# Designed miniproteins, single chains, part 63

Each design is a single chain, and the fold is of that chain. pLDDT is the mean over its residues in the fold that is shown.

## One batch from the design tools (miniprotein)

Design m2181
Fold by ESMFold2-Fast:
Structure m2181 (fold): chain A 58 residues (1-58)
Amino acid sequence: SLSDAALQGLRAAEAGDTLTAVTYAVQIFGGGALGLSTSERVKLVVERGREVLEQLKK
């Protein structure tokens, strides 16, 4: 699921695995991520992963 992808991307970013984090950002955001820098893609996947964690707390 996209939620699982977001959590995996967040974990990769926290571990310093930038390549894996960027891959999950593209999987989640598709074309929206392709025009972004590496650091911007990492920020997006971290933000989405944190949103998913907050949703799971409900």
Scores: mean pLDDT 80

Design m2182
Fold by ESMFold2-Fast:
Structure m2182 (fold): chain A 69 residues (1-69)
Amino acid sequence: KNEEAIKKLAELNKAEPETVIKELEENADAETLGAEAKKYQELIKNKDYVGLLEMVQEWLKKLEEKRKE
């Protein structure tokens, strides 16, 4: 199930799964995620990519609103 979630994350980022994981770790920014940053980092530590996919979808929604500025 985690493998499937990683594949979906890679499709969203249009990159290899390994690259997506690296970028997600680098972009776990408290400034952007706020209170969700702790949950996001915990999911990364626990290799819970299903939960990470859900968090990323919420994060992308916030970024999309920002981009429509």
Scores: mean pLDDT 63

Design m2183
Fold by ESMFold2-Fast:
Structure m2183 (fold): chain A 70 residues (1-70)
Amino acid sequence: MEFSEEDIKELAKISGLSLEEARKVVELAIETGNVDKALLRAHLQGILSHLDNEKVRALREFLESKGLKS
């Protein structure tokens, strides 16, 4: 699975992540192939620590919309 630079920018906008944080989340999504595992890894790395539940949900929905498995 490949994400464009525009996908990374959109992810940052909907979630409130920086472009670097959004890029890292996408990298984890590609590595794991699974949204739950990607988000768990991102949480353990502190990337999601400043996000509220609504933003985490938007992040999850975006990744699923790009074909990432739950």
Scores: mean pLDDT 81

Design m2184
Fold by ESMFold2-Fast:
Structure m2184 (fold): chain A 80 residues (1-80)
Amino acid sequence: SSEEIIKEIVEEAEKRFRAIVEEGKAQGLSEDELIERLKKAAEELLKEYTKKYKLTPEQLKQVADEINQIINELVDEWRA
């Protein structure tokens, strides 16, 4: 279903982004460098899944909005 696909993409995004955050901590990245890596990973993920599942514009918007929220939350955690 549409909901199952969106859930899969969001869970994969969380997994990939958490890995980037942990690697960033180990490497001593700046906030700006972290944000750039997360944005690049988000763009690559959206491109992969749009091709794989042929997402509708509505599905793509929903996934993009949820991914942006995850990135914002991770950046806030990084600042703390």
Scores: mean pLDDT 86

Design m2185
Fold by ESMFold2-Fast:
Structure m2185 (fold): chain A 74 residues (1-74)
Amino acid sequence: SESEKKAAEGLEKLALAMLDNYKAIHSSQPTAAVADASAERVAEAGKTKGPEAVGEATRQAMRELARAVGEAEA
């Protein structure tokens, strides 16, 4: 529905802002590179494929970052 598409667009903006903030705070850590690549991937999907593709790219990026952070903390 239209409200779901609008919510997905809001999630994209939030996810990009959070990934960018994570990169700024953890710029010296290996996980910063994962966050940087994820942010670019989400932004590119938004420009090329539109909001629905951004939602999927964001979910995948979050999973990859969470895994990398978990592995680094171990």
Scores: mean pLDDT 70

Design m2186
Fold by ESMFold2-Fast:
Structure m2186 (fold): chain A 93 residues (1-93)
Amino acid sequence: SSSLEKLIELLEEQAKKLEEEAKKAGYKDGLTFLQLGITYLRLGELYLEQGDEEKAKEYYKKAAEYFRKAAELDPSLKEVAEYLAELAEEKIK
């Protein structure tokens, strides 16, 4: 749907802004990486709903990578980030 396409575009733009924010912070902000993981996880789900399994898998892989980075950088986020990484990894099996 046009609404779904617009949501995907907005989330892809949000992901770009979060990646720029992470870079400006010197890749030291675990919370920004957690937000990137969540954004890419949502993108994976939306592309899967559109029937684009390859694009969904690509975004699930990115989500898992960012969740793992969040867990490494911020001990307070480790448990939740590792859990979300495992969920994203399961979606690409």
Scores: mean pLDDT 87

Design m2187
Fold by ESMFold2-Fast:
Structure m2187 (fold): chain A 68 residues (1-68)
Amino acid sequence: SLEEAAQKGADALYRAARGEPVTPEENEAFDRAVQAGGPKGWENSRRAVQAAAEGRYDEARKAMLEAA
């Protein structure tokens, strides 16, 4: 489901931010969730990426989950 894809994407983003490896399947799940969310999905994914880049990992995860 899209919610499962978003949760998987959020977990992958959080793990990547901690320096852990991310699988191709996790990247695909992230892309599916973003695409299915339309403009809202893209907006939330961009917010998640920016938060992660700024070291705000909890906010990044929350934004990704809200995209679903």
Scores: mean pLDDT 65

Design m2188
Fold by ESMFold2-Fast:
Structure m2188 (fold): chain A 70 residues (1-70)
Amino acid sequence: STYILYKLKDGTYLVYDLDTGELKLLSQAEVAELLGTTEEEVAAAVAAAKPGADVREIAGKTVIIVKPIR
């Protein structure tokens, strides 16, 4: 499965599922459940992601983390 993940200012996540074409607004806990990981791992992956589009693997899933370019 492949997802695009964007963290909003309010701490929610915009998640696009490339397999289904579904766009969801999820909490950090719901993102962790979707990816089969912990909230701490989601937060750490987003914090460590490079500006722009950073392709990562989380719990065997491809996650494209989008962060503002500076």
Scores: mean pLDDT 83

Design m2189
Fold by ESMFold2-Fast:
Structure m2189 (fold): chain A 86 residues (1-86)
Amino acid sequence: AMSEAQKEELRTLAEMTVYSYLAEGKVDAAEEALDRALEIAKEHGDEDAVRILEEARELLRNRIPPEEAKKKIEELEAEILAKAAA
């Protein structure tokens, strides 16, 4: 299993990569980056990371603006963290 530091690094890299590509209008590149991050998360059995990345991919497919997509992902991360603390 991944350490908490490795999970945090993966989430940060995935988010920054997606937002960077979206800012450049490279939606296909953002989708490929998300697919690769999903593959890594699945290899490590991080179900929480998989859920966050799948939601991000769905938001991209629906052409949700980056600012709105970021808020939805942050809300999902907060829900997952709250459940993990319980």
Scores: mean pLDDT 67

Design m2190
Fold by ESMFold2-Fast:
Structure m2190 (fold): chain A 92 residues (1-92)
Amino acid sequence: MKAYEQAAKALGVEELSPALRKVLDEAIELLGEEETLKLIEQAAEKAKQQADAEVSKLPDSASEEQKQQLARAVRAETILGALVEAIVKRQE
């Protein structure tokens, strides 16, 4: 599924977890695949900006590993949040 590939790329992972696949499947069912792909692309851009901002708040002593872990967490949280918000709004 193209949405799985797009989300995995946006998150910087090889494969999506079952939980993330379930959220994507729900979004595709409610919004359609094309709209879901556009949402993921927009969320990925926002996620990068938020990850960069959060990493910049870390102390100078923060390791490269800590910076990468925080960036991944912020990207995952931002993209998942956007998908969940879209699903909730569509169901109302």
Scores: mean pLDDT 76

Design m2191
Fold by ESMFold2-Fast:
Structure m2191 (fold): chain A 87 residues (1-87)
Amino acid sequence: AKEEVDKLLEEIMKIAEENIKDEKVLKEIRELAEQAKKSEDPEEIKRLVSEIGSKIYEYGKKNPSVPASAIYKVLELTGKIQEILDS
């Protein structure tokens, strides 16, 4: 479970790095991702992943240069992580 979660989180981070040009927003997302990777608590990981997805969604909503497909892919990946952790 943790290995699959970390792999999906890495995919989310790749999308964030490619699409988010705001260094402050990107730094906040990176910090949340590092906390999620170091955590062994499924509830904490779910909370952190949800916050990452929310920050990416809000950034995409304000920045039309971010493809909608990238935002939807991040939301799909965050949902998949939450499903794995609920199993």
Scores: mean pLDDT 84

Design m2192
Fold by ESMFold2-Fast:
Structure m2192 (fold): chain A 99 residues (1-99)
Amino acid sequence: MATKLFEEAKELLREAVEALRRGDLETAAEKLVEAERKVKEAAELFRKEKDPEKREEAEKAYQEVLELIAEVAREAEADPEFLERLRRAAELAERLLAE
């Protein structure tokens, strides 16, 4: 259950990155909001999980999400235009989460 939600969050983050590359900030923001919701739900389920094998699978899926975030951060450091788009999409995502 937690593993699937982390995998869904990873795919949503990939979709957000592709939207950022094409300059679609609204789609990027919406995908970031969905990804954050999936991560929060997965983290809550992970905290309640007592099966060691299921915990290990969820930890691996979470590490893949963190690796993707690190890759996005490296791309933003190398590309000022991508960094600016990411910043604007993040501001839009914060506004959507506040509503």
Scores: mean pLDDT 83

Design m2193
Fold by ESMFold2-Fast:
Structure m2193 (fold): chain A 74 residues (1-74)
Amino acid sequence: SADDVLTEMITDFFKNVHKMTPQQLKDFLDKQKKKLIDAGMPQDVVDTIKAGLLERGLYMLATGEVDDVEVLPP
């Protein structure tokens, strides 16, 4: 089911995200997004999950090697 796909995706994400590049992370999430939609999950819910995991993943990848010094808070 979509819930099983989601659980497996989140588990795999947290196990492997630190081994990914930002581009690999985006590709992984795009692939999983399509699997979730195909499994019957609403597109809006899938997009929200993808956005949250992308943000978390990019943060995790950035915490080891951050080169951007021009970041301004909102």
Scores: mean pLDDT 74

Design m2194
Fold by ESMFold2-Fast:
Structure m2194 (fold): chain A 62 residues (1-62)
Amino acid sequence: SRTVLLRHKRVPDLVLAVVVDEEGVVVDARAVSGPRATALVAIREMIGLTLEEVKAMGFEEV
């Protein structure tokens, strides 16, 4: 697994550290910055998705 740092394109203060497995699936995530409630919703929705699907949700690598 590897950790990638993602920032939301529409909410640039929202930065997450995302753990991706060898198949590219998000298995864990942690808020680095941004609104706590928004970060927790985003984390819950992205676990089990691929990194490419998470980027399609409006995230980019930092």
Scores: mean pLDDT 87

Design m2195
Fold by ESMFold2-Fast:
Structure m2195 (fold): chain A 85 residues (1-85)
Amino acid sequence: SEIDKLLDELMDKFLPLASPEEAAKLRALRDKFLAETDLDKRVAILKELLGLVLEVLGKSKDTKAIEEIQKLLNKLVEELNKEIA
């Protein structure tokens, strides 16, 4: 799915900015999202994942990485809105 593809791209760009603990949490949330078939639970997992990403971005000074990740987050939200609409 497009969401799965965008999530993989987000992981690739985000993991270098995250601590080992944050990276482990993000990977666990991605794995839960990919395994989940219930829409409400998928949305809840994705919101938790987005919250973690935003927290880590708030600590970063890499403006270019922040801009690239923000574009991926916007695309991911757009695709999620299509899935629930």
Scores: mean pLDDT 78

Design m2196
Fold by ESMFold2-Fast:
Structure m2196 (fold): chain A 95 residues (1-95)
Amino acid sequence: MAPTPEEQVEADILRFAREAAEKGLPDDEIEKWAKERGYSDEEIQVIKEYADLIRESEALAKAGIKPSLEQAYEWGERIDEIRKRIREIAKKRVA
């Protein structure tokens, strides 16, 4: 099925955050991307937090460091909460 407008906005944010984390983009470039699309400073902060969590996870994986069960749970919870906030941003954009 074709994605809904909300799903499309959410997917664009998540894809950019992953690309930013993989490429090691500085905060200024993340802010520029988001401001060009009309995101607020509060919404930009959520996007930056998501990119930082992905970057942290990727850095540990590359270093061969296995997180503890507690650390893995904490990161999963933080990612889930940020993803919920991103979904709310997407809904607000389409409404």
Scores: mean pLDDT 78

Design m2197
Fold by ESMFold2-Fast:
Structure m2197 (fold): chain A 65 residues (1-65)
Amino acid sequence: MVTIFKPESPDEVAELRRLVAEARTRRAELKAQGMSDEEIDAVVNEELARRLHELQKRREARKKS
């Protein structure tokens, strides 16, 4: 499902910013390990999207119960 996680509070904005910064750092580390830029982009982008989805699931589960 293609969707964009929209931050609702300043704290959420800070978390998203951290995830983006971590993705950039991870790209550099994977590149140092000998991966191609294309492979690194695909892996990092997919992982970032997955983490955002996990955040949504966790929040919804907590608010529901």
Scores: mean pLDDT 73

Design m2198
Fold by ESMFold2-Fast:
Structure m2198 (fold): chain A 85 residues (1-85)
Amino acid sequence: MKEEVLKKLEEELKELAEKYGLEELMKKLLEAIKTDLEKAKELAAEIAEKMGLSEEEKEQMKMVVEAAYMALQGKSAEELRERAK
């Protein structure tokens, strides 16, 4: 469900943007996940770094972004999880 994955990601990103003042980066991330996976991963890493997240949390954000991108391309989040074991 493409809309459900995107909505969940938007809700999580809005909460983080409000706490850390990262609204512009969050908007760019949401645009990038529709068209450019590599740029979306880079933006997710920058957001995580500005929030002071760990390396594991940065990788988790990249995985969430990749799952959202795959959902928009018509692929399931389950396929992404299986690739990550």
Scores: mean pLDDT 69

Design m2199
Fold by ESMFold2-Fast:
Structure m2199 (fold): chain A 58 residues (1-58)
Amino acid sequence: MSLEEVLKQNKEKIEEAKKKSFHETIETVYRLGVENKLSPEELVQMIREIQKEYEKEE
């Protein structure tokens, strides 16, 4: 599954984690990446995207 599909299909799970903490969000993203066999590069990109959103929420 592509990075875009993983994000789209798991948007609700990711949003739920975002409401709890940055730690929960990163853990959720990492788990989803591993389960969907994302490349290390895609997984890092996914984490960076989430981190940018978290920083904007401040």
Scores: mean pLDDT 71

Design m2200
Fold by ESMFold2-Fast:
Structure m2200 (fold): chain A 78 residues (1-78)
Amino acid sequence: MDQRRMDYIQQMMATVPQSTIDAARMAVDRYFRQNPYIDRSIAIQAVTAVAVRMASQGRTEVVPEDVEYLEKVIKLLE
């Protein structure tokens, strides 16, 4: 199961610029620091979801709407 999840994440991340991935990682890490009760096992999936969303919209910058989307993704993964 973990290997299939990692393969899916790898495929999705391959379509995203590294700068967008780095920005998404920083935003997700910040959110997790503000919300320490959230299970960090979902962090990779959260980063992937935010990075793919940003790339699909042609953005390399995190906007407030990405944080709202992150909250929805975390609720879905819990």
Scores: mean pLDDT 74

Design m2201
Fold by ESMFold2-Fast:
Structure m2201 (fold): chain A 89 residues (1-89)
Amino acid sequence: MELEKKAEEKIRESGFEGAKEALKKLLEELRVPINEEWVEETTRKILEGLESGTFVPQTEEEKRLAEAVRKGYEEGKRKGEEEVKKELE
């Protein structure tokens, strides 16, 4: 079923964008310069690590990063699911 794969991909992309946005906002609060490449790589590594259980935040900074990325991903995934539902109807 190709439709399921397209839905999953769109939801994943929406989640990733939400996670990136949340991380950028956190970096602004921490007054860290935003580097697009670093944000993208860090978001990907945190999401992958959290999903696989290989990333366990140890420091206060890591906990803040993980929480921001997780919340952003969940919000973006929710938006992606709504968009997919509208397209399939």
Scores: mean pLDDT 75

Design m2202
Fold by ESMFold2-Fast:
Structure m2202 (fold): chain A 65 residues (1-65)
Amino acid sequence: MEEAVKAAYEKSKEALLKLLNGEISTREALDIIEKAIQDAIAKGASREQAENAVVRALIEVQIEQ
């Protein structure tokens, strides 16, 4: 469960950084994030836990700016 949440965080952070660098589109970033949420849920995380991991990725990417 904790590892699944961490994976969702890491994938979301990578997608957001690529979006900020112009390497992917907003649609591609959202697709990656949604897939990361779905993968975390499949591995036993709740949707709330997976979504909280995405929020954490957003905060960290904002701090890195």
Scores: mean pLDDT 80

Design m2203
Fold by ESMFold2-Fast:
Structure m2203 (fold): chain A 69 residues (1-69)
Amino acid sequence: MEVVAELEGSEPLRAPVVPGSAVDKGAAVFETPSGQKVAVELPRDAVVTRARLISTETGEEYDAKLVEK
């Protein structure tokens, strides 16, 4: 799985994630509709306008909510 984060004033970022990972200091945490949390490294000053979780195996997309940064 990977997260695609749309950033204000920047190109979208794609980053691999480990499902169910604990929050890493300096990582943004996104929550899936199933309640699963995933951590992604983002630039410190990035403003996330939208995020999607994409299955790298199936190509399925899910809305992701930024819950912690």
Scores: mean pLDDT 66

Design m2204
Fold by ESMFold2-Fast:
Structure m2204 (fold): chain A 80 residues (1-80)
Amino acid sequence: ARDAVLLAIFTSPRPLSREEIAQRTGLSLATVRRVLDELEKEGLVRRVPAHWPGYRPDEYVLTERGAREFGRRHPEVLFP
C-alpha cells in the first residue's frame, strides 16, 4: 500500500488528491488517508502549501526525502 501511494505521487507531473491516489492505486479512500498520514509523519510526503493559488488543500507531493528514498528503491522512475 505505501509503495503504491509513493509510486502514484512520484510518477505524477502534478500534486495528487486523496481521490486521485485512490483511483490510480485501486486502494480505498480510508486506506489512502491512513497511508498518507503515516508518510507525512515520516517526512516522505507533505501537503501543497495553502498560499499557492489554484491548488486544493488536500493535494500531496513527495518531499525531497521521499523522492530520494523511493528513487533509490525504484531507479527506473528517476528519469522523467
Scores: mean pLDDT 70

Design m2205
Fold by ESMFold2-Fast:
Structure m2205 (fold): chain A 94 residues (1-94)
Amino acid sequence: SLDELIKQLGNDLSNLQKAIINKDKKKAFEYLKNLKKSFEKLKPYLPEDLAKKLEEQLEKVEEALKKGDFETALKHLIELEIELSLWLIKRALQ
């Protein structure tokens, strides 16, 4: 179910955000791995342009985490969350 995939993605996003805020690099990478798996399952339901933007944001989160730049990682994660939220709102209004 798309709704179940969206709920799982939301949980993975929330867990990753908390790990980044706590500067827990190990947990952040574990939750990022889970988020990537959830995203791959959601990807067939997304417009191609949106899927590409979200992949680029995930790559930027991963690169920032590798550098220990938790602030930059959080910024890109929030940008990803905004793009997903806008798509969900648009889908609900159509």
Scores: mean pLDDT 88

Design m2206
Fold by ESMFold2-Fast:
Structure m2206 (fold): chain A 83 residues (1-83)
Amino acid sequence: KAEDMGLQAVEGGLKLAEEYLKEGKYSVAKSIAEYLISYVIPLAFNALVAAGKPELAVKVSEEARKRAEELIKKAEELEEKQK
């Protein structure tokens, strides 16, 4: 289902950003998290709403956005500490 693919894309993107953050690739991790907030999370939200799951859409988008924002914050803090 399209809504399941949207959820997988969000989770996969967050995990990928976390992996790059762990590898010290802060700029890449931040860019992935920003892309998730701007495009992937809204697309997943719309797919869940279209599937008749608006309550799940709100919950998933809020949780994913919070995780992405924390990744951006951590990436910026760690990048500043490197020099």
Scores: mean pLDDT 83

Design m2207
Fold by ESMFold2-Fast:
Structure m2207 (fold): chain A 68 residues (1-68)
Amino acid sequence: MSPMDLLRQAVLNTVVANDFLKLVEKDGLSKDDAIEEVAKKYGLSKKTVEAAYKSLLASRKAYLERLA
């Protein structure tokens, strides 16, 4: 909840979610397989990867709505 924690969490969420999207969109993996691969690669739980992905989607949606 400190400003530094928020910044670090945002960076981590971006990296994790971007790798997840790459696996799904470019490599054609299922969502479940992509979550497992990202969790294994980064040493995170599946729940953490899923939370990061949902956080990124919410952030992108809010950003795009502001541009519209």
Scores: mean pLDDT 73

Design m2208
Fold by ESMFold2-Fast:
Structure m2208 (fold): chain A 76 residues (1-76)
Amino acid sequence: SREDVLQQVGLMIRMIGAAEEARLTARRQGNEEAVRQVDKLFEETTKKMKEAVEKEDLKGLQEIVDEAEKQLREIS
């Protein structure tokens, strides 16, 4: 449905924003290792999100984004 598509888009925007904020924070600190960890997490999370979208699993997509946000906080 249109509502489900809007929820998917919202979760994708939330993930992109969280990763970009973490990357900018790491860059401001001059922490190249943290930037690398953020980029790896974003790549792995994007693959999981794609699979959840293909399965039409909105709950799984939300859980993937929530877990990624927790991991991003641990990197910084």
Scores: mean pLDDT 85

Design m2209
Fold by ESMFold2-Fast:
Structure m2209 (fold): chain A 117 residues (1-117)
Amino acid sequence: MEFEKYVKEAIDYLEKAIEYLRQALEASPEEGVPLARKAVDYLRKALEFLKKAIELATPEQQEKLREALDHVGEALAHASEALYLLETGGDPEKAREHFRRALEHVEKALEIVKEVL
């Protein structure tokens, strides 16, 4: 089923984003930049597949997937801000806080997306 395939792709990309965000949190600012870029790329891919899944979803599934999409959007905003801070030599503690906020939103999105299978 095409819907299930898109949902499973979104789950895979969200899990990869979590992995790279966790690595970025433990990394030096210099090592954190490429890890944060991978997390941002995987979050963008998760957004793409969630949007594709929404087009094929029932109204009840659409409500859940839109909630997950909002959380992925928030995670992307926080991960992007953390990346910007690291690339511009900004406050590394503020970057870490943005990575923590991004992780919380990705974990909530993953929980919600798993409910529609």
Scores: mean pLDDT 90

Design m2210
Fold by ESMFold2-Fast:
Structure m2210 (fold): chain A 68 residues (1-68)
Amino acid sequence: MTLEELKAELLATLDWVRAQHAGDPALVALVDRYRAEVEKAETKEELLEIGQRFFRDYAAHVAAALAA
């Protein structure tokens, strides 16, 4: 997979998550922040790190929302 292809897959995943949670402004803002990071990434290593960090933040946000 090329850098361009990996970026496209991550952006598509983020867009899907955003659509699933359109009623959650905090989660939408989180996704928009990570989309900007993905767009600025110059290496596959950076994209993998961004993806791992997003999953961690996303899981924490969802867990906190369910506990409220």
Scores: mean pLDDT 82

Design m2211
Fold by ESMFold2-Fast:
Order: sequence, then C-alpha cells, then structure tokens
Structure m2211 (fold): chain A 82 residues (1-82)
Amino acid sequence: SHMEQLKKKIEELKKAIDEENKRFKELSTVVQEYLDKLRKANTPEEKEKIEKEFREKLLSLGVDENTADEIIKAVKEYVEKK
C-alpha cells in the first residue's frame, strides 16, 4: 500500500536524523571530557598529552584538522579564563 511505503520512508529519514544526533552527542561528550581532564591537569606534560589525545579523538569522529585546532584553542581559552 502507498501508506506503508510512506511510513517506511519516514522511518528511514528518522534513522538518518538519529545518526546525526548521535554523532553530535559523541562530539559533545569528547569536548566535555577534554575540558574536565584539562582542568585537572597539573603539569605541561599532562596538558600536552591530553591535547594530543583530544585531537586524535576529534579526527576519528570526522572533524577536519583546521576545525579540530579551533575547538582545541576555544576549550583552552575557556579553561584559562577561570
């Protein structure tokens, strides 16, 4: 029936939206983890290691290098202003 075909297409669209929301959630979680780790870091060596791990995670989520650098810079500036 035409109604069953329409329902199937709506379900496919919902799934695509859910996948994008999941990726945004994963990115938000990674950013929050970096912010929390950076606040607890006491040495320059710890801060560099945390930054490197954060960059690698951003790249693994499909964030390009330029955007990753901007996110890292924004998080660092946010933490340093406190």
Scores: mean pLDDT 79

Design m2212
Fold by ESMFold2-Fast:
Structure m2212 (fold): chain A 73 residues (1-73)
Amino acid sequence: SLEVLAKGAAIAGGGDTVPAETVYESARLAAGSDEQGDRAMEAGGVPRSGTVTAEQAGKALMEAIRLGGGEVE
């Protein structure tokens, strides 16, 4: 859980762009399932392959963490 947040922060601070595969792997860990993580990334506008901006990756990973850690009612 803390390591997942650290990975999200590292991606967001790591430069202008990051590989989409890296973002998806982090999202799957954050969400606790591959399907949930993939859905969060797609909802965040992250393609399944290629590269995305560090800001987009970080924002989408935060959404994946929220979805995996429990929906806010």
Scores: mean pLDDT 67

Design m2213
Fold by ESMFold2-Fast:
Structure m2213 (fold): chain A 74 residues (1-74)
Amino acid sequence: DPLRREAVRRVHELVSRLTKSLSLPEEEQQKVLDELVRRGLISPETAENVRTTEGLGAASQEIVRKEHEELRRQ
């Protein structure tokens, strides 16, 4: 299913961007987090906690959930 493959690709891309943002200066990291919040992929509260291992896991789960919800709506 092309839509499912696209959703998986988008999840991988977003999670990769989030993970790589942790090695960026705080200003650049905040831009990535602001984009994810603006797109409704993670909550503002989750974005504030993303620097912890638990927070990163929660953010990744929210991204997966939101992209799967988007796929189901199409």
Scores: mean pLDDT 72

Design m2214
Fold by ESMFold2-Fast:
Structure m2214 (fold): chain A 79 residues (1-79)
Amino acid sequence: SGYDRIVEAQRKALESLKDRHPESSKKGLEQLDRLEEASRAGDLEAELEHARELQEVLDSDPELKEAVQKAVQQAVEEE
């Protein structure tokens, strides 16, 4: 369930910045939801595409990117 922890960490980080970065946070959460749907469906191509789109959202917002990266790093270390 390392994948589930990483996804949940990303979701919490995105939600924590909704007030300061509402547009980027919303776009990130939408891509994360699509990524989870594709993963559950076994659609690897869609999963990779939505992962890339999520990364593009994060790359456009440095504060959001740093928060998400920190949350993911913590989730990986707590495995």
Scores: mean pLDDT 83

Design m2215
Fold by ESMFold2-Fast:
Structure m2215 (fold): chain A 69 residues (1-69)
Amino acid sequence: GSKSPEELAQDLDKALTAYLTDPTSAAKRTALEQAVKDLEASLPQFPADQRAKLQKAIDTAKALIAAAA
């Protein structure tokens, strides 16, 4: 079943925190990238207002991954 916006946001935050504590971990980086992809794939399922908020979280995570690369 589809995860709620809250669950997807929590998954992203959890993966981001794990990545920031150990950015050299390929497993943690992969988990963060997967959380971003899962949230992006789920965006069309949500109302426009919630989609905009979730998009900001995705953009933040992507910026942090790019800055660490």
Scores: mean pLDDT 78

Design m2216
Fold by ESMFold2-Fast:
Structure m2216 (fold): chain A 83 residues (1-83)
Amino acid sequence: LEESIEKLKELIEEAVKKKYEGGEFELLYGTYISLIDMAYSLYRLYKDLEEFKKIMYTIIDELLKELGDEETAEKMRKIVDEI
């Protein structure tokens, strides 16, 4: 799971860098990383994998809406499916 989360963070960094730089990159990237860290912290407390996956899919959908990067969204969904 931790390895999957790190892969998701790497994909977000790559996707955000394609569209934004500087302060805009830092703000958007930092926001999505914080959301993932919060989701993972909730999973560690409650151990509800189904709810964790639902939260992760919601984060991916919001990122897709923000960036329009279908390829990255599909890669991220595949990682979430495999955990």
Scores: mean pLDDT 83

